Designed miniproteins, single chains, continued (3). Designs and how they scored, part 3

Each design is a single chain, and the fold is of that chain. pLDDT is the mean over its residues in the fold that is shown.

## One batch from the design tools (miniprotein)

Design m8077
Fold by ESMFold2-Fast:
Structure m8077 (fold): chain A 61 residues (1-61)
Amino acid sequence: MSLEEVAKEVEKVVREGLEKGLSLEEIEKRVQEILDKHPEIPEDEKRWLLSLAKKEYEEAL
């Protein structure tokens, strides 16, 4: 599914951001750039993907 592929891309961006020492705000900005390229994804699912990014960042702290 397109959503599953985007979720994997989000997870990759969060991992790269953490390796570079980026803040949550900077990681969220990069995730938002990915979501902006996928207008077919509903707003609720985009919010879920942003929550996924925040959760991964929080678990890495």
Scores: mean pLDDT 79

Design m8078
Fold by ESMFold2-Fast:
Structure m8078 (fold): chain A 86 residues (1-86)
Amino acid sequence: GKLEEAERLIEEALRLIKEGETGEDALEAARLANEARRLGMEALRSGEAPLTRAIGAIIAAIGAAIDAALKGRKLGDKEAIEEGSR
C-alpha cells in the first residue's frame, strides 16, 4: 500500500544521499523523500496502516529530505537545497 511505497522511497532516497555524487542525485533524493512524506501522510489520513508506523515513515521522510538538502549544499546544488527544505 501507500505506506510500503513510502518506506521504499525513503530507502532509495537514503541510498542516493549515501552513494550519489552529484547535485542531481541529491535533488532526486529530496523529491523521493517529499513523495514518501506525502504517501505517509495519506496512509495516516486513510487509516490503512498502524499510526506509529505511518508517523515513523513521515519522520524518516522529513529526515531524508533534510539530509538531501545538506548534501545539495555540500555539492553546491541550489535546487536540491530548495526541494529538501520543503
Scores: mean pLDDT 85

Design m8079
Fold by ESMFold2-Fast:
Structure m8079 (fold): chain A 97 residues (1-97)
Amino acid sequence: SAKREAGRHLTLAMFNLLTALVGIDLGDPGSTVAASARAAAEHAEEAARLSGSEHARRAAEYAEEAARAAEAGDYEAARRYLEEAIRELKLGDKEIE
């Protein structure tokens, strides 16, 4: 079902957001952090498309902002955007029932 497929994409988005945060803590290159954040954005966008969740859409937008911040070397901004994306994604998960 579309709900199950959306749930799968939310799980993959969360995994990629957490991977990006760990990457910042480990001192990974901004390109590596950005790649994980963009993967999260792709999955959150697909969850939004399948479910109509506004929270999943906002999570995708924050994940894209995190990727841009990481590429610019602004790891503090990247971390804040990743945390906002996680917050929105948790709200989207509750909405998609």
Scores: mean pLDDT 90

Design m8081
Fold by ESMFold2-Fast:
Structure m8081 (fold): chain A 63 residues (1-63)
Amino acid sequence: MTLEELREKLKELGVSEEEIKKVLEEVKKNKLFSPRVQELLKRAMAPQAAAGRAAAREIAAAR
């Protein structure tokens, strides 16, 4: 994943430009991420369609 793609996904999630800048700096430095940054990265890497499909599969498996 490129830094540009990550910025775009974070903007879709409604993250502020200041927070996006901090996340990109931590990713650039390749250091251990804070729990908040890890959560934002997980959300950015999981497309909305995949999250919706996961929920639908869980409902289908329960039936």
Scores: mean pLDDT 64

Design m8082
Fold by ESMFold2-Fast:
Structure m8082 (fold): chain A 80 residues (1-80)
Amino acid sequence: AETVASEAARRVYELLKPFLPDDEAAQVATRVANALLKGDVEEAEKIVRDAMEKAGAPEETIQRALDVVREAGARLEALK
């Protein structure tokens, strides 16, 4: 479970780093991992969308990040 959340957080961080300072991208990624570990996929999606929209990321990049979060959420549910 922690490995799945960490992998998703790393991918979100990589998608955010062109648009945000490293420290802010890392904080967003950590918040996403924490939400996923709680089983709160909707909160993880909100964190990603809010951060990326504020950073001016293209919609295509936002959708890619949301796909990463949704895939991780589905994998975590399958592990129950």
Scores: mean pLDDT 80

Design m8083
Fold by ESMFold2-Fast:
Structure m8083 (fold): chain A 95 residues (1-95)
Amino acid sequence: SEKRIELAREELESMAEEFEREGRLEVAEEIRRLIEEGRLLEAIELAREEERRAIERLKEEMEKTTDKKKIQELAVRITAEGIHIAALDFAESLV
């Protein structure tokens, strides 16, 4: 059970690093704060909500372009965000 909680923390830390790489520093800081406070389910839900919002923004951008290469790049990013949500669902199952 301790190991399961550690795996959930590692997944959340990986998500925080990803948000930081994307320039979403405030989201990354809030996730890390929730981890430090032991509020893992809240950290998971915050990350999941931010991933869902990212998908919505990417879909809106896709609807506004006719550039095939840009559409393909946006589709790859949407798929990656979907994989992140699946990873967060797995992390929730560990807590």
Scores: mean pLDDT 87

Design m8084
Fold by ESMFold2-Fast:
Structure m8084 (fold): chain A 90 residues (1-90)
Amino acid sequence: SLEKDLEEAREEMEKAGVPEEVIELVLEGAKAEAEGRLEEAKELWLEALRLLTGDERLVELVREALENGDEELREEANRLLREAHARLKA
């Protein structure tokens, strides 16, 4: 279920040392996306990415890609968040 998936995602991010503020934005974005609130999901994920990475250029590239209606973007956003998380651990 969505609720179980979100709880599992929270636990993984907490174990990984992701800041609570970033976790909340990621989970709210995932919930918004699942509910069809795609514009809200986009903005929540972009804020999470900005807080996690501090990389304004990366945030702008992701924003442009989302605005172009690329179907790969949901997976790409998750990939970029995983890479940003790995960078914080390095």
Scores: mean pLDDT 72

Design m8085
Fold by ESMFold2-Fast:
Structure m8085 (fold): chain A 109 residues (1-109)
Amino acid sequence: MAEELIEKAREEIKKAEEALKKGDLDAAIEYLDRAILLLDEALKLIKTMSGEKAKKLAEEILELARRALELAMRILRKSETKEQILRAIGLALRAIGLEIDAELLLEKL
């Protein structure tokens, strides 16, 4: 279950990257929002797990959270409307939160 959520999040991040490349900022924001929600759900599941498998999945979430932050910052740089700017900032803050939570979890595993 957590593995499936991480895989779906990776797919949504890839869609966000492609949308950004095409200049579709609204689509990029929407895909990245879905990716962050999936990563948050996966992290909550991993917090109920222990051992090497949990550690590996938490490391994958950390990698994807960092990638999500880089994407949010790139979206922010290309944002033309106040709504896009505010949404991009929100996505960046949520990605930072995921990175912190994943690193704290890895310290306990």
Scores: mean pLDDT 89

Design m8086
Fold by ESMFold2-Fast:
Structure m8086 (fold): chain A 93 residues (1-93)
Amino acid sequence: ERLVFSLVDAEIDVDKGEVRVKIKTSGEVNAILVSLRNADTGEFVGSMVLKKRYPDGTFEFVARIKDLRPGDRFDVWASADGHSEKVGTVTAK
């Protein structure tokens, strides 16, 4: 009925304070909004910035997060065309 999002890759660089994710969609989209929520509290952390679109339909997003620590976990949420869902969780190492 609606678009399906797949989390293809996710990494956190604690030293740089950056979260990177790659997301693929089941259908054609002009834009995807990606956001992070704290996996333990559910609190909204921030929106991610689109860095690159790959020829295979994969989109790469990055966010800078202040005060990242090893063990921090974030839920990745994706939305397009009024549909929003959690696509995965990423953990800082």
Scores: mean pLDDT 80

Design m8087
Fold by ESMFold2-Fast:
Structure m8087 (fold): chain A 72 residues (1-72)
Amino acid sequence: VEGKTVLVIDESISRLFRKMAELIEQGAKRILAATNEELAREKAKEADVIVSTDENSPILKAALEERPDLEV
């Protein structure tokens, strides 16, 4: 994730913030966050990489529908 714009997907705001902090420490250039499908689709347009704690998340599926080329 170093130097990348990372989209973090989680339905829990608290877990989301914890994951964002971890990714910043790993050298992520920019962090985007989505807790629902609408935000995930919009923010996926700007993302280089997606990070999701649930591989079966409908929010993750929404982001990948918008940007199927994104790395997970």
Scores: mean pLDDT 79

Design m8088
Fold by ESMFold2-Fast:
Structure m8088 (fold): chain A 91 residues (1-91)
Amino acid sequence: DEEAVEREAAALEARGREEGREDIGRNAADVLRLLYERGVSLEDARETALMVRQLALARENKDEEKYKELQEEAKKFGEELLKRRLEEVNK
């Protein structure tokens, strides 16, 4: 649903502007749109965009422990996402 994608993307951009971190919000929104366009589900694209946002915020705040934790979570999520997409292609 393209309308749902644009709503989620707009929310990420608006949050970025409100927090004074427009570039982070815009980047997360772009990731969401790109992944959905590439055939990733809205749910998985949204989760990925949120992870991208969290990683960027942790990096800006110089929270090295949080960044490493999120990086490991993102890697595991990416592996699970790839596995699900491979299962879809083989069906």
Scores: mean pLDDT 79

Design m8089
Fold by ESMFold2-Fast:
Structure m8089 (fold): chain A 56 residues (1-56)
Amino acid sequence: ATAGQLAHAARELYKRGVAAEDVTPELTAEGLRAAGIEAPVDETAAALTADFLRKA
């Protein structure tokens, strides 16, 4: 996933009330799906998503 796609995932998780410390690859994949994006996710993608969510 691109950084822009992960920022969209973070926005969707923020709307759902997910805390940055609770972000997992599975939650990142759900956030991407909610944004209309399908992409493989790993722990690095989850960490970037958590970082974007902290900044939101």
Scores: mean pLDDT 80

Design m8090
Fold by ESMFold2-Fast:
Structure m8090 (fold): chain A 58 residues (1-58)
Amino acid sequence: DEIQRYVERLKRDPKDAKALYNLALALKKQGRDDEAKGLLTIVARRFPDTEEGKKAKA
């Protein structure tokens, strides 16, 4: 499961911006839109200078 893979990555490194961004996309793909938007907001605010943070703002 793609979601479980990203969750395990985040348990080891909670600041993995790529894992957070991809987890948000996976949640959106499963129709869990509110959870996905919450994570995208976190990525945009905590990692604004990363590629993922910039994509999350757009």
Scores: mean pLDDT 80

Design m8091
Fold by ESMFold2-Fast:
Structure m8091 (fold): chain A 100 residues (1-100)
Amino acid sequence: SVDSQVQSVQTTVDSVMTVFNTMKQNGGDQDILDNMMDVVQDFTTQVVNGIQSGDSQQVQQAVSDFSQQMNDYSSQMDPQQSQQVTNQSNVVVSNVQNVL
């Protein structure tokens, strides 16, 4: 169901946001991580709206924009933090693709 798809996306996003908050607590770049968390929230809004409206093109565009923005921010981080963020971004993208 649409509600089940939305819940799956929200659950995955909550998990990723927990990882980013943990990175902030462990000395990660707070400004970059705050910007990335905003990107994740904007992405979530667009994906949820796309799923609820049946607009698969909106969801695909949101995935493309998200991946590009996350890659731009991760390139500004230490290699270890960049890898962790890349892993979390891949988890979010894979979940969204699996619920479509």
Scores: mean pLDDT 87

Design m8092
Fold by ESMFold2-Fast:
Structure m8092 (fold): chain A 75 residues (1-75)
Amino acid sequence: MDLLDLLDPETLRSALKLIERRIDRLEREGAPDSDYESLRGALEKLRKVAEELGDEETVERAEELIRRIEELLRR
């Protein structure tokens, strides 16, 4: 069992906000694809935990941020 399986919805929402702020900063300052790929990986893990907890709002927000990263990587 992973430590992520023990996270509550409030902890997941806090982590999501921190990742979103990181994406905003990387987009403003410019960043290599590897930084975006790392954040996408973190979001995928967070999305899976949110799915297991039934937190549909956090799942949707994580998917939105993943789509945003994918769009940035396509440019």
Scores: mean pLDDT 77

Design m8093
Fold by ESMFold2-Fast:
Structure m8093 (fold): chain A 65 residues (1-65)
Amino acid sequence: SVAEEAGRDIRLIGVAIEAGFESVEVKGDTVIAYVKEETPESREAAERFKREAERLGLKFEVRVL
């Protein structure tokens, strides 16, 4: 339902911000996480977050600001 999707998106955004992403955007079935720079730490965070998004049936993208 729309309410379940909204709750999922809010939680997913919160987890991403706590993981150190600069910002997060949800567009339909895709979660876009933004980083200032590509670092080993940001790559590890991105891989972990990608697995979580895929488990929820979402596509995942990482973009550099």
Scores: mean pLDDT 72

Design m8094
Fold by ESMFold2-Fast:
Structure m8094 (fold): chain A 95 residues (1-95)
Amino acid sequence: RHPALLTDEQLRAAADDLFAEIEKEYKDDPEVQEIVRKLREEFDAYLAAETPEQRREEIDRMVELLNELGKKLKNPILMMRLTALLVEAQVREEV
Protein backbone atom coordinates (compact mmCIF):
# COMPACT_ATOMS: atom_id res chain seq x y z
CA ARG A 1 0.00 0.00 0.00
CA HIS A 2 1.10 3.59 -0.70
CA PRO A 3 1.11 5.49 2.65
CA ALA A 4 -0.05 8.80 1.08
CA LEU A 5 -3.08 7.23 -0.69
CA LEU A 6 -6.53 6.32 0.63
CA THR A 7 -7.53 2.65 0.92
CA ASP A 8 -10.59 1.37 -1.01
CA GLU A 9 -12.56 1.51 2.28
CA GLN A 10 -11.45 5.10 3.03
CA LEU A 11 -12.15 6.20 -0.57
CA ARG A 12 -15.64 4.62 -0.48
CA ALA A 13 -16.41 6.33 2.87
CA ALA A 14 -15.25 9.73 1.55
CA ALA A 15 -17.30 9.29 -1.65
CA ASP A 16 -20.44 8.19 0.26
CA ASP A 17 -20.19 11.19 2.61
CA LEU A 18 -19.71 13.64 -0.27
CA PHE A 19 -22.52 12.16 -2.39
CA ALA A 20 -24.88 12.26 0.63
CA GLU A 21 -24.06 15.97 1.22
CA ILE A 22 -24.77 16.81 -2.44
CA GLU A 23 -28.04 14.82 -2.37
CA LYS A 24 -29.10 16.66 0.81
CA GLU A 25 -28.20 20.17 -0.43
CA TYR A 26 -29.77 19.60 -3.89
CA LYS A 27 -32.71 17.41 -2.81
CA ASP A 28 -35.14 19.54 -4.88
CA ASP A 29 -32.99 19.35 -8.05
CA PRO A 30 -33.87 16.15 -9.95
CA GLU A 31 -31.03 16.63 -12.48
CA VAL A 32 -28.41 16.79 -9.70
CA GLN A 33 -30.00 13.76 -7.97
CA GLU A 34 -29.80 11.75 -11.23
CA ILE A 35 -26.13 12.70 -11.85
CA VAL A 36 -25.21 11.75 -8.24
CA ARG A 37 -27.03 8.41 -8.67
CA LYS A 38 -24.95 7.71 -11.81
CA LEU A 39 -21.75 8.78 -9.98
CA ARG A 40 -22.54 6.31 -7.18
CA GLU A 41 -23.02 3.53 -9.77
CA GLU A 42 -19.75 4.35 -11.60
CA PHE A 43 -17.84 4.60 -8.29
CA ASP A 44 -19.15 1.17 -7.24
CA ALA A 45 -18.12 -0.15 -10.69
CA TYR A 46 -14.65 1.43 -10.25
CA LEU A 47 -14.09 -0.31 -6.89
CA ALA A 48 -15.45 -3.62 -8.27
CA ALA A 49 -13.31 -3.47 -11.45
CA GLU A 50 -10.86 -6.37 -11.81
CA THR A 51 -8.44 -4.85 -14.38
CA PRO A 52 -6.58 -1.50 -14.67
CA GLU A 53 -8.26 -0.97 -18.06
CA GLN A 54 -11.75 -1.29 -16.52
CA ARG A 55 -10.80 1.05 -13.64
CA ARG A 56 -9.60 3.72 -16.12
CA GLU A 57 -12.86 3.37 -18.12
CA GLU A 58 -14.92 3.96 -14.95
CA ILE A 59 -12.74 6.98 -14.01
CA ASP A 60 -13.35 8.45 -17.49
CA ARG A 61 -17.12 8.02 -17.01
CA MET A 62 -16.93 9.67 -13.58
CA VAL A 63 -15.01 12.62 -15.09
CA GLU A 64 -17.80 13.12 -17.67
CA LEU A 65 -20.42 13.05 -14.89
CA LEU A 66 -18.32 15.46 -12.77
CA ASN A 67 -18.23 17.94 -15.68
CA GLU A 68 -22.03 17.74 -16.01
CA LEU A 69 -22.50 18.08 -12.22
CA GLY A 70 -20.11 21.07 -12.21
CA LYS A 71 -22.54 22.98 -14.46
CA LYS A 72 -25.30 22.52 -11.83
CA LEU A 73 -23.42 22.88 -8.51
CA LYS A 74 -23.34 26.38 -6.98
CA ASN A 75 -21.29 25.28 -3.95
CA PRO A 76 -17.53 25.55 -4.78
CA ILE A 77 -16.51 23.51 -1.70
CA LEU A 78 -18.52 20.46 -2.87
CA MET A 79 -17.02 20.87 -6.35
CA MET A 80 -13.46 20.99 -4.93
CA ARG A 81 -14.11 17.89 -2.77
CA LEU A 82 -15.51 15.98 -5.78
CA THR A 83 -12.46 16.95 -7.88
CA ALA A 84 -10.11 15.84 -5.06
CA LEU A 85 -11.89 12.46 -4.88
CA LEU A 86 -11.38 11.85 -8.63
CA VAL A 87 -7.73 12.97 -8.46
CA GLU A 88 -7.17 10.47 -5.61
CA ALA A 89 -8.70 7.68 -7.74
CA GLN A 90 -6.51 8.62 -10.74
CA VAL A 91 -3.29 8.79 -8.66
CA ARG A 92 -4.03 5.34 -7.16
CA GLU A 93 -4.04 3.83 -10.70
CA GLU A 94 -0.76 5.57 -11.70
CA VAL A 95 1.27 4.49 -8.64
Scores: mean pLDDT 77

Design m8095
Fold by ESMFold2-Fast:
Parts: structure tokens; C-alpha cells; sequence
Structure m8095 (fold): chain A 117 residues (1-117)
């Protein structure tokens, strides 16, 4: 079973930057894809960024393109999202996601709140 634990959320000033980190246990070395998602209060759950399990392919949502970097370290079992030039619209609960190709299991973390002031 894949378990994801997030850190790095909190209150940050507009124009600042933050790093969100998800640490994994279990089936992390069999990941086919990992991603970050976000949900603003009363809004939809939206994809922010994704990375292939081998780290070679990335995707970014239009809202964060040019400001976000996703990275995956399989040896350390960490998924990281760096966000720069933070905007009020970046205020959301951020969730990490992983899909294991070995177990065909999709897991989400518990979420970490980001508030831009």
C-alpha cells in the first residue's frame, strides 16, 4: 500500500515562493505517475502538475505554468512541488497523488493548506 505524507504548506506573502514535499512509504518505487492537485474553498479539485514515475515527463496546469516545478526522487521517496510568484488564486488545499503500476493502486495524501496573503 502507498502512503503519502505532505509538508510545506502554510501562510505565504503574494509574490513569494514555497516548496511542498510529499514523503512516501510502501510501493513508491513502482510509481507510474505522481502529481499535485489543489482544491480552493467551494471550487473543483484541479490538477496542478504531474511527473512520470521515471521522472522524464512532466505536465503543468495553465494556472501555474512557468511558476511551478515538479520533481520526483525515487531513492528518497519524495515528490516535490516548487511554486514561485505566489498569487491569491494559489490559496487552496494541495494534495499529492501517486499511482502504483505494481498494485494498480491510486493514493492521495491528506492535504496541506496554502494561504496567500
Amino acid sequence: SLVLTESGGGTVAAGGSLTLTSKASGEFDTLGIASWWREAAGGPLLGVASISGDGTKTWYGEEVAGRATISLDKSKKTLTLDLADLQAADTATYYSMGYSTKTNELAFGQGTQVTVV
Scores: mean pLDDT 87

Design m8096
Fold by ESMFold2-Fast:
Order: C-alpha cells, then structure tokens, then sequence
Structure m8096 (fold): chain A 58 residues (1-58)
C-alpha cells in the first residue's frame, strides 16, 4: 500500500543516517518492487518527491 511504501522510505532514510547502507539498499529495493520502478534510488526519490508535493498542497 501507499502507506507501507512511505514507511519503508522513512526506514531507508533512517538506515542511511546510521550508515547502514546494506539495510537502506534492501528497503529501497522493496520500494522499487512495490512501485514497479527498476532503479531503487529512483524509487526512493519518487516517493519523497510525491510526499513533498502532498505537503505543499496540504
């Protein structure tokens, strides 16, 4: 679900902040699979772009 994808994105960012790149990468790959996006980094960028768009509209 969309809520699950946002949760995974938040977890990925948290692991990046901790320097756990392997865990961050695994979460990004799950987001990519859920969204049908080939590049895990593009998938994460897509989620945050969409989230920022909604925050600007709110």
Amino acid sequence: SEEEVYRLADEAVEYFKKGDWEKARELMEKIAEALGIEDPLEALQHVYAERMRRLREA
Scores: mean pLDDT 78

Design m8097
Fold by ESMFold2-Fast:
Structure m8097 (fold): chain A 130 residues (1-130)
Amino acid sequence: SSLEEQLQAYLVEQLSSVDFPPSQETLQQIFLEALYALLNKQLPDQPLTKEEQQELKVKIAQGLVDGDAEVVQAVKTAKKLLAEALVEVYQLPVEEARELAQEVAEAVVEEGLAVVMPNVKIKLNEEARK
């Protein structure tokens, strides 16, 4: 009945169509769909495109740089729900599932930060030029 319960069922359904081991690309897509749902307070109507995934990675990295509490909480919740779905679908040990979810989250944030951090430096330099 809660959004988190609906999202957990969604993640289990998405992973149930994927043979073990899931690719890093597939895990990032599913993780980003969890972040989308938590930030928009609704499940995605369809799988995120590569462009939508890239835009969301940048948005998440920017929110983390800005100390946005909603983004911080969404990342924590998405990691928890992904780990729980990996345990349910693939019968992974809890610690292995948590480690895999953490690695996926770190990859998403690192890729977003690679776009955000150079742009922040450029913008600050432009604002300093009067």
Scores: mean pLDDT 85

Design m8098
Fold by ESMFold2-Fast:
Structure m8098 (fold): chain A 60 residues (1-60)
Amino acid sequence: SEEDLALLEKWAKEGRIGQAAVDAARASPEKAALLVEALTNRDMELIQALIEEERKRRRG
């Protein structure tokens, strides 16, 4: 969980992912693990779905 978040923050700092993905991971440790798995497997559909879910949560 903490290692997953640190990895996602590193990837965001390197420009590989957007800050929205890190924000989604911080909202849920389960989402952090899913994002790391999705990024490792290049599952762009799952990554985008998790980012959109966080965006909707912030707007609602």
Scores: mean pLDDT 72

Design m8099
Fold by ESMFold2-Fast:
Structure m8099 (fold): chain A 102 residues (1-102)
Amino acid sequence: MSEIEIIQEILDALRADPEAEPFLKPVDPSLYPEWPKIVENPVSLEIIEEKVKSGEIKSLEEFEKEVEQMFENVKKYYPEDSPIRADAEVVYERFKKLLEEA
């Protein structure tokens, strides 16, 4: 299996996860004006998919870095007791298992 096929399967699995809903689309700065002030490198599953399709992400290592940046952004923006933080932990654990199975 090619690395791009593995990346696409992992992306499809993450997008199907109900806990991934907050991470599917880019954060709207008009609704969250502090987001771009705190998060320098905004990432969502949609942005990652666009980078895979454009050829900006070509390897599993590059893909892993983008997904890890998405979770770093959650830790920077949301307080530790946030439900979105709990959702992010569930999605991250699933991501790690899928990556190990690749």
Scores: mean pLDDT 81

Design m8100
Fold by ESMFold2-Fast:
Structure m8100 (fold): chain A 65 residues (1-65)
Amino acid sequence: SLSLDIADLLQDLLKKHPEAKALLEKAVNALLNGDKAAAKSELEKLLKKYPEAKDLVEKLLELLS
């Protein structure tokens, strides 16, 4: 499921890069608030700093499409 895939990818990213939590929380909060523009912006920042988060970012962007 999408939720299980996202949870697994989140755990993998945070295990490798604990410092990514702050950027991730900003992106998730924007998603929960329905702010699609802010969510996309924060996800782009996350992907630029952590290219290995591509699958996670793609799944989160799917929720905005």
Scores: mean pLDDT 80

Design m8101
Fold by ESMFold2-Fast:
Structure m8101 (fold): chain A 68 residues (1-68)
Amino acid sequence: SAEEEAVRAEIEGLRTLVEMMRRSGVAPEEIIAAVEEARAVLLSRIKDPAAAELVTRETDRLIAELRA
């Protein structure tokens, strides 16, 4: 769906932002908090269940990578 495609682009942008924050020396817990806030904002506006599943899955993966 168009919403799934838009969500994939948003997640790619979020991954880029996370990498920039990491290189700038932002603490992992602060980056995780930012990712969780971005997830909440995205999920609040999504109507397509498949797009919501994509957001949840990809942000969970990103948070797991940050905790590793």
Scores: mean pLDDT 86

Design m8102
Fold by ESMFold2-Fast:
Structure m8102 (fold): chain A 55 residues (1-55)
Amino acid sequence: TLEKARAAALAAARRYLGVLSDEETLAVAEHRALTAGADPEQARELAREAVEEAR
């Protein structure tokens, strides 16, 4: 579901910001959203939102 994908992206962003580069963190968040059932376009948007929210 979209809610699970959003949560997965946010968890990844919070886990990896400051550990990985911003680019790498964004890629991990996008992959986690896809795995949780988001469409590719949604996953990309959710990853961007998650990185901004985690800052």
Scores: mean pLDDT 83

Design m8103
Fold by ESMFold2-Fast:
Structure m8103 (fold): chain A 68 residues (1-68)
Amino acid sequence: GLAELEALVARSSGQDRRLGEFLVGLLRAGRLELAERMVRIMEEIKEQLSPEARELVELTRRALEAAR
């Protein structure tokens, strides 16, 4: 859920943390369609992402599923 995503963001750094904060912000603001679009784009390029960014994408997907 959102709590697991927020915990990952808190232990992230640099670009991964900024991306995670942005995604958490979208979820907290109820911008679920925009968050879904961002997650889809990131899933498409997952091979280009760090292991931390991939975990962030997976947790964001789970938070979106729990919020719907």
Scores: mean pLDDT 82

Design m8104
Fold by ESMFold2-Fast:
Structure m8104 (fold): chain A 55 residues (1-55)
Amino acid sequence: SSLLEQEKKNLEYLKKNKDEYVESLVKNLGWSRELATKIVNMLIDVEEWVIERLK
């Protein structure tokens, strides 16, 4: 489906830009790098879960 293709592209973008998201959380919210990394990994897991449900 078109939704499946869009979510796959979103996941690729998130994985490619993971370090930028982590840096944003550290700089803008004052989070530890460890916490920021865990949150970004959780977002990746959610996107993978959504993709699996769209198959």
Scores: mean pLDDT 84

Design m8105
Fold by ESMFold2-Fast:
Structure m8105 (fold): chain A 58 residues (1-58)
Amino acid sequence: SGLEKIKELAVKGATAALQGNLEEARKYFDEAIKLAEELGLPETAENIRRAYEIAVAM
């Protein structure tokens, strides 16, 4: 499902951020946000943006 793909991309983004790979993290989070928006899930997209902000601030 689209939700499973969004979750997979967000997890990959968070993992990349924890490894210090900020370019890779940004790419995965951007893909997850775009997919959430394409599926008409604005709250999900906002939650992913918030997760990205937290991940890169750590």
Scores: mean pLDDT 84

Design m8107
Fold by ESMFold2-Fast:
Structure m8107 (fold): chain A 71 residues (1-71)
Amino acid sequence: KEEAKQFIEAQRELDRAIEEVLKDPNATLEQIKAAIDEKFEELRDKYSPEVLEQAREVALRRAETLYNEKK
């Protein structure tokens, strides 16, 4: 239960990082991935490593989908 809440929170934080980069219509996939990595490092002290890694994997797949949609 707690792990599920942490996963949702971490995923929301990573989603915000993706959305911020995507405000620029010319943003590259590499810039989106870099933003995810920066947010991941920031969240290390707040969430368990297992939860963060799962959230990062979901965020990376989401980034690829959103990037392809804007093309």
Scores: mean pLDDT 79

Design m8108
Fold by ESMFold2-Fast:
Structure m8108 (fold): chain A 66 residues (1-66)
Amino acid sequence: SEARRRELLERARAALAAGDFEAAQRHIVTMYLEGLISLEEAEAIGRALRAGDAAGAIKLLDQLAA
């Protein structure tokens, strides 16, 4: 659902703001497993998170929120 997708996007963003990349990744994986985002979207955000690129990850989350 859009409400569930919004909730998990907001949780991922909050985790990134706190520097909690592990929590952000868990929320992204949950969105993928629940069918709320594509594999390509999940992989793109996952790559940014593994690179420590908080700004890049936030940009990708914003694109999903639009």
Scores: mean pLDDT 86

Design m8109
Fold by ESMFold2-Fast:
Structure m8109 (fold): chain A 61 residues (1-61)
Amino acid sequence: SMKEVEEKAKKLREEIRRLIKEAEEEAEKAKEEGKEWEVEAEAGIKAISLSVEILALRNEA
């Protein structure tokens, strides 16, 4: 149902927002240790995965 798709999309958007904030904080901390690239790579993989889930929801709507 459309309502279920909207609720799932809202949760995915909240998860993406949390991922972005956490990745920014971790990247700042990792920058001092020269490991910023590892945090950015990991966050990028997670963002791609969540983007695929959003595209799947759009196909179901």
Scores: mean pLDDT 73

Design m8110
Fold by ESMFold2-Fast:
Structure m8110 (fold): chain A 64 residues (1-64)
Amino acid sequence: SDVVEKFMSLLSKEEREIVEKLKRGEISIEEAAKELSEKFKIPFEAAKAMLENLLAIYEEMEKE
């Protein structure tokens, strides 16, 4: 739980930076997923799914 909480906290900050780069077209989803995968030692497909889900949530929040 503590490890997950720290991971979620750090990942949220890192994901926000990656999402900002994606929105600006500085990086592709594939490249961002690769960077996140290598940085946090998680499978590429999991990192990609997380980024896709994060982008969807971010877009919904922007509508509020």
Scores: mean pLDDT 68

Design m8111
Fold by ESMFold2-Fast:
Structure m8111 (fold): chain A 65 residues (1-65)
Amino acid sequence: MRVSFSVAGTTIQVSVTDGTTVVRATLSGLSPEEMAALAEELRRLQERQERERFLAHARYVALYG
């Protein structure tokens, strides 16, 4: 699963895909506190993806290093 998002003022656009299905959502009218909370949740999802990137890099080094 891949999550991407962009922020414009008080609007957040989120796109989620698992390679087969793409879901887009637009969230607007958010307060700074709500934006911070949502950004934190999205960062947690990105941390899981970063672990996958780390494992992919480790596999690359194992093959070519």
Scores: mean pLDDT 70

Design m8112
Fold by ESMFold2-Fast:
Structure m8112 (fold): chain A 78 residues (1-78)
Amino acid sequence: SDHLEQAKKHEKLGEKAEKKGDYESAAKHYELSAGHYLSAGDNKKAAEMLRKTAEAYEKAGDKEKAEIARQLAEEIER
């Protein structure tokens, strides 16, 4: 599906950004990946991407966005 293709694309872009130490870019890509996984009905993958979003925002120094991403991951897994 288009959403699964976009989700995988952004997941890979997030991983690439993370390897370069660009944590803000990594967080944004993981967040987009989560949105696409959610639209595709893959709630487990969406929650995984939101946890990666949270970790990337923590490394970027954005504690507020990290906490929001963690809370959203918990809600999606309910």
Scores: mean pLDDT 90

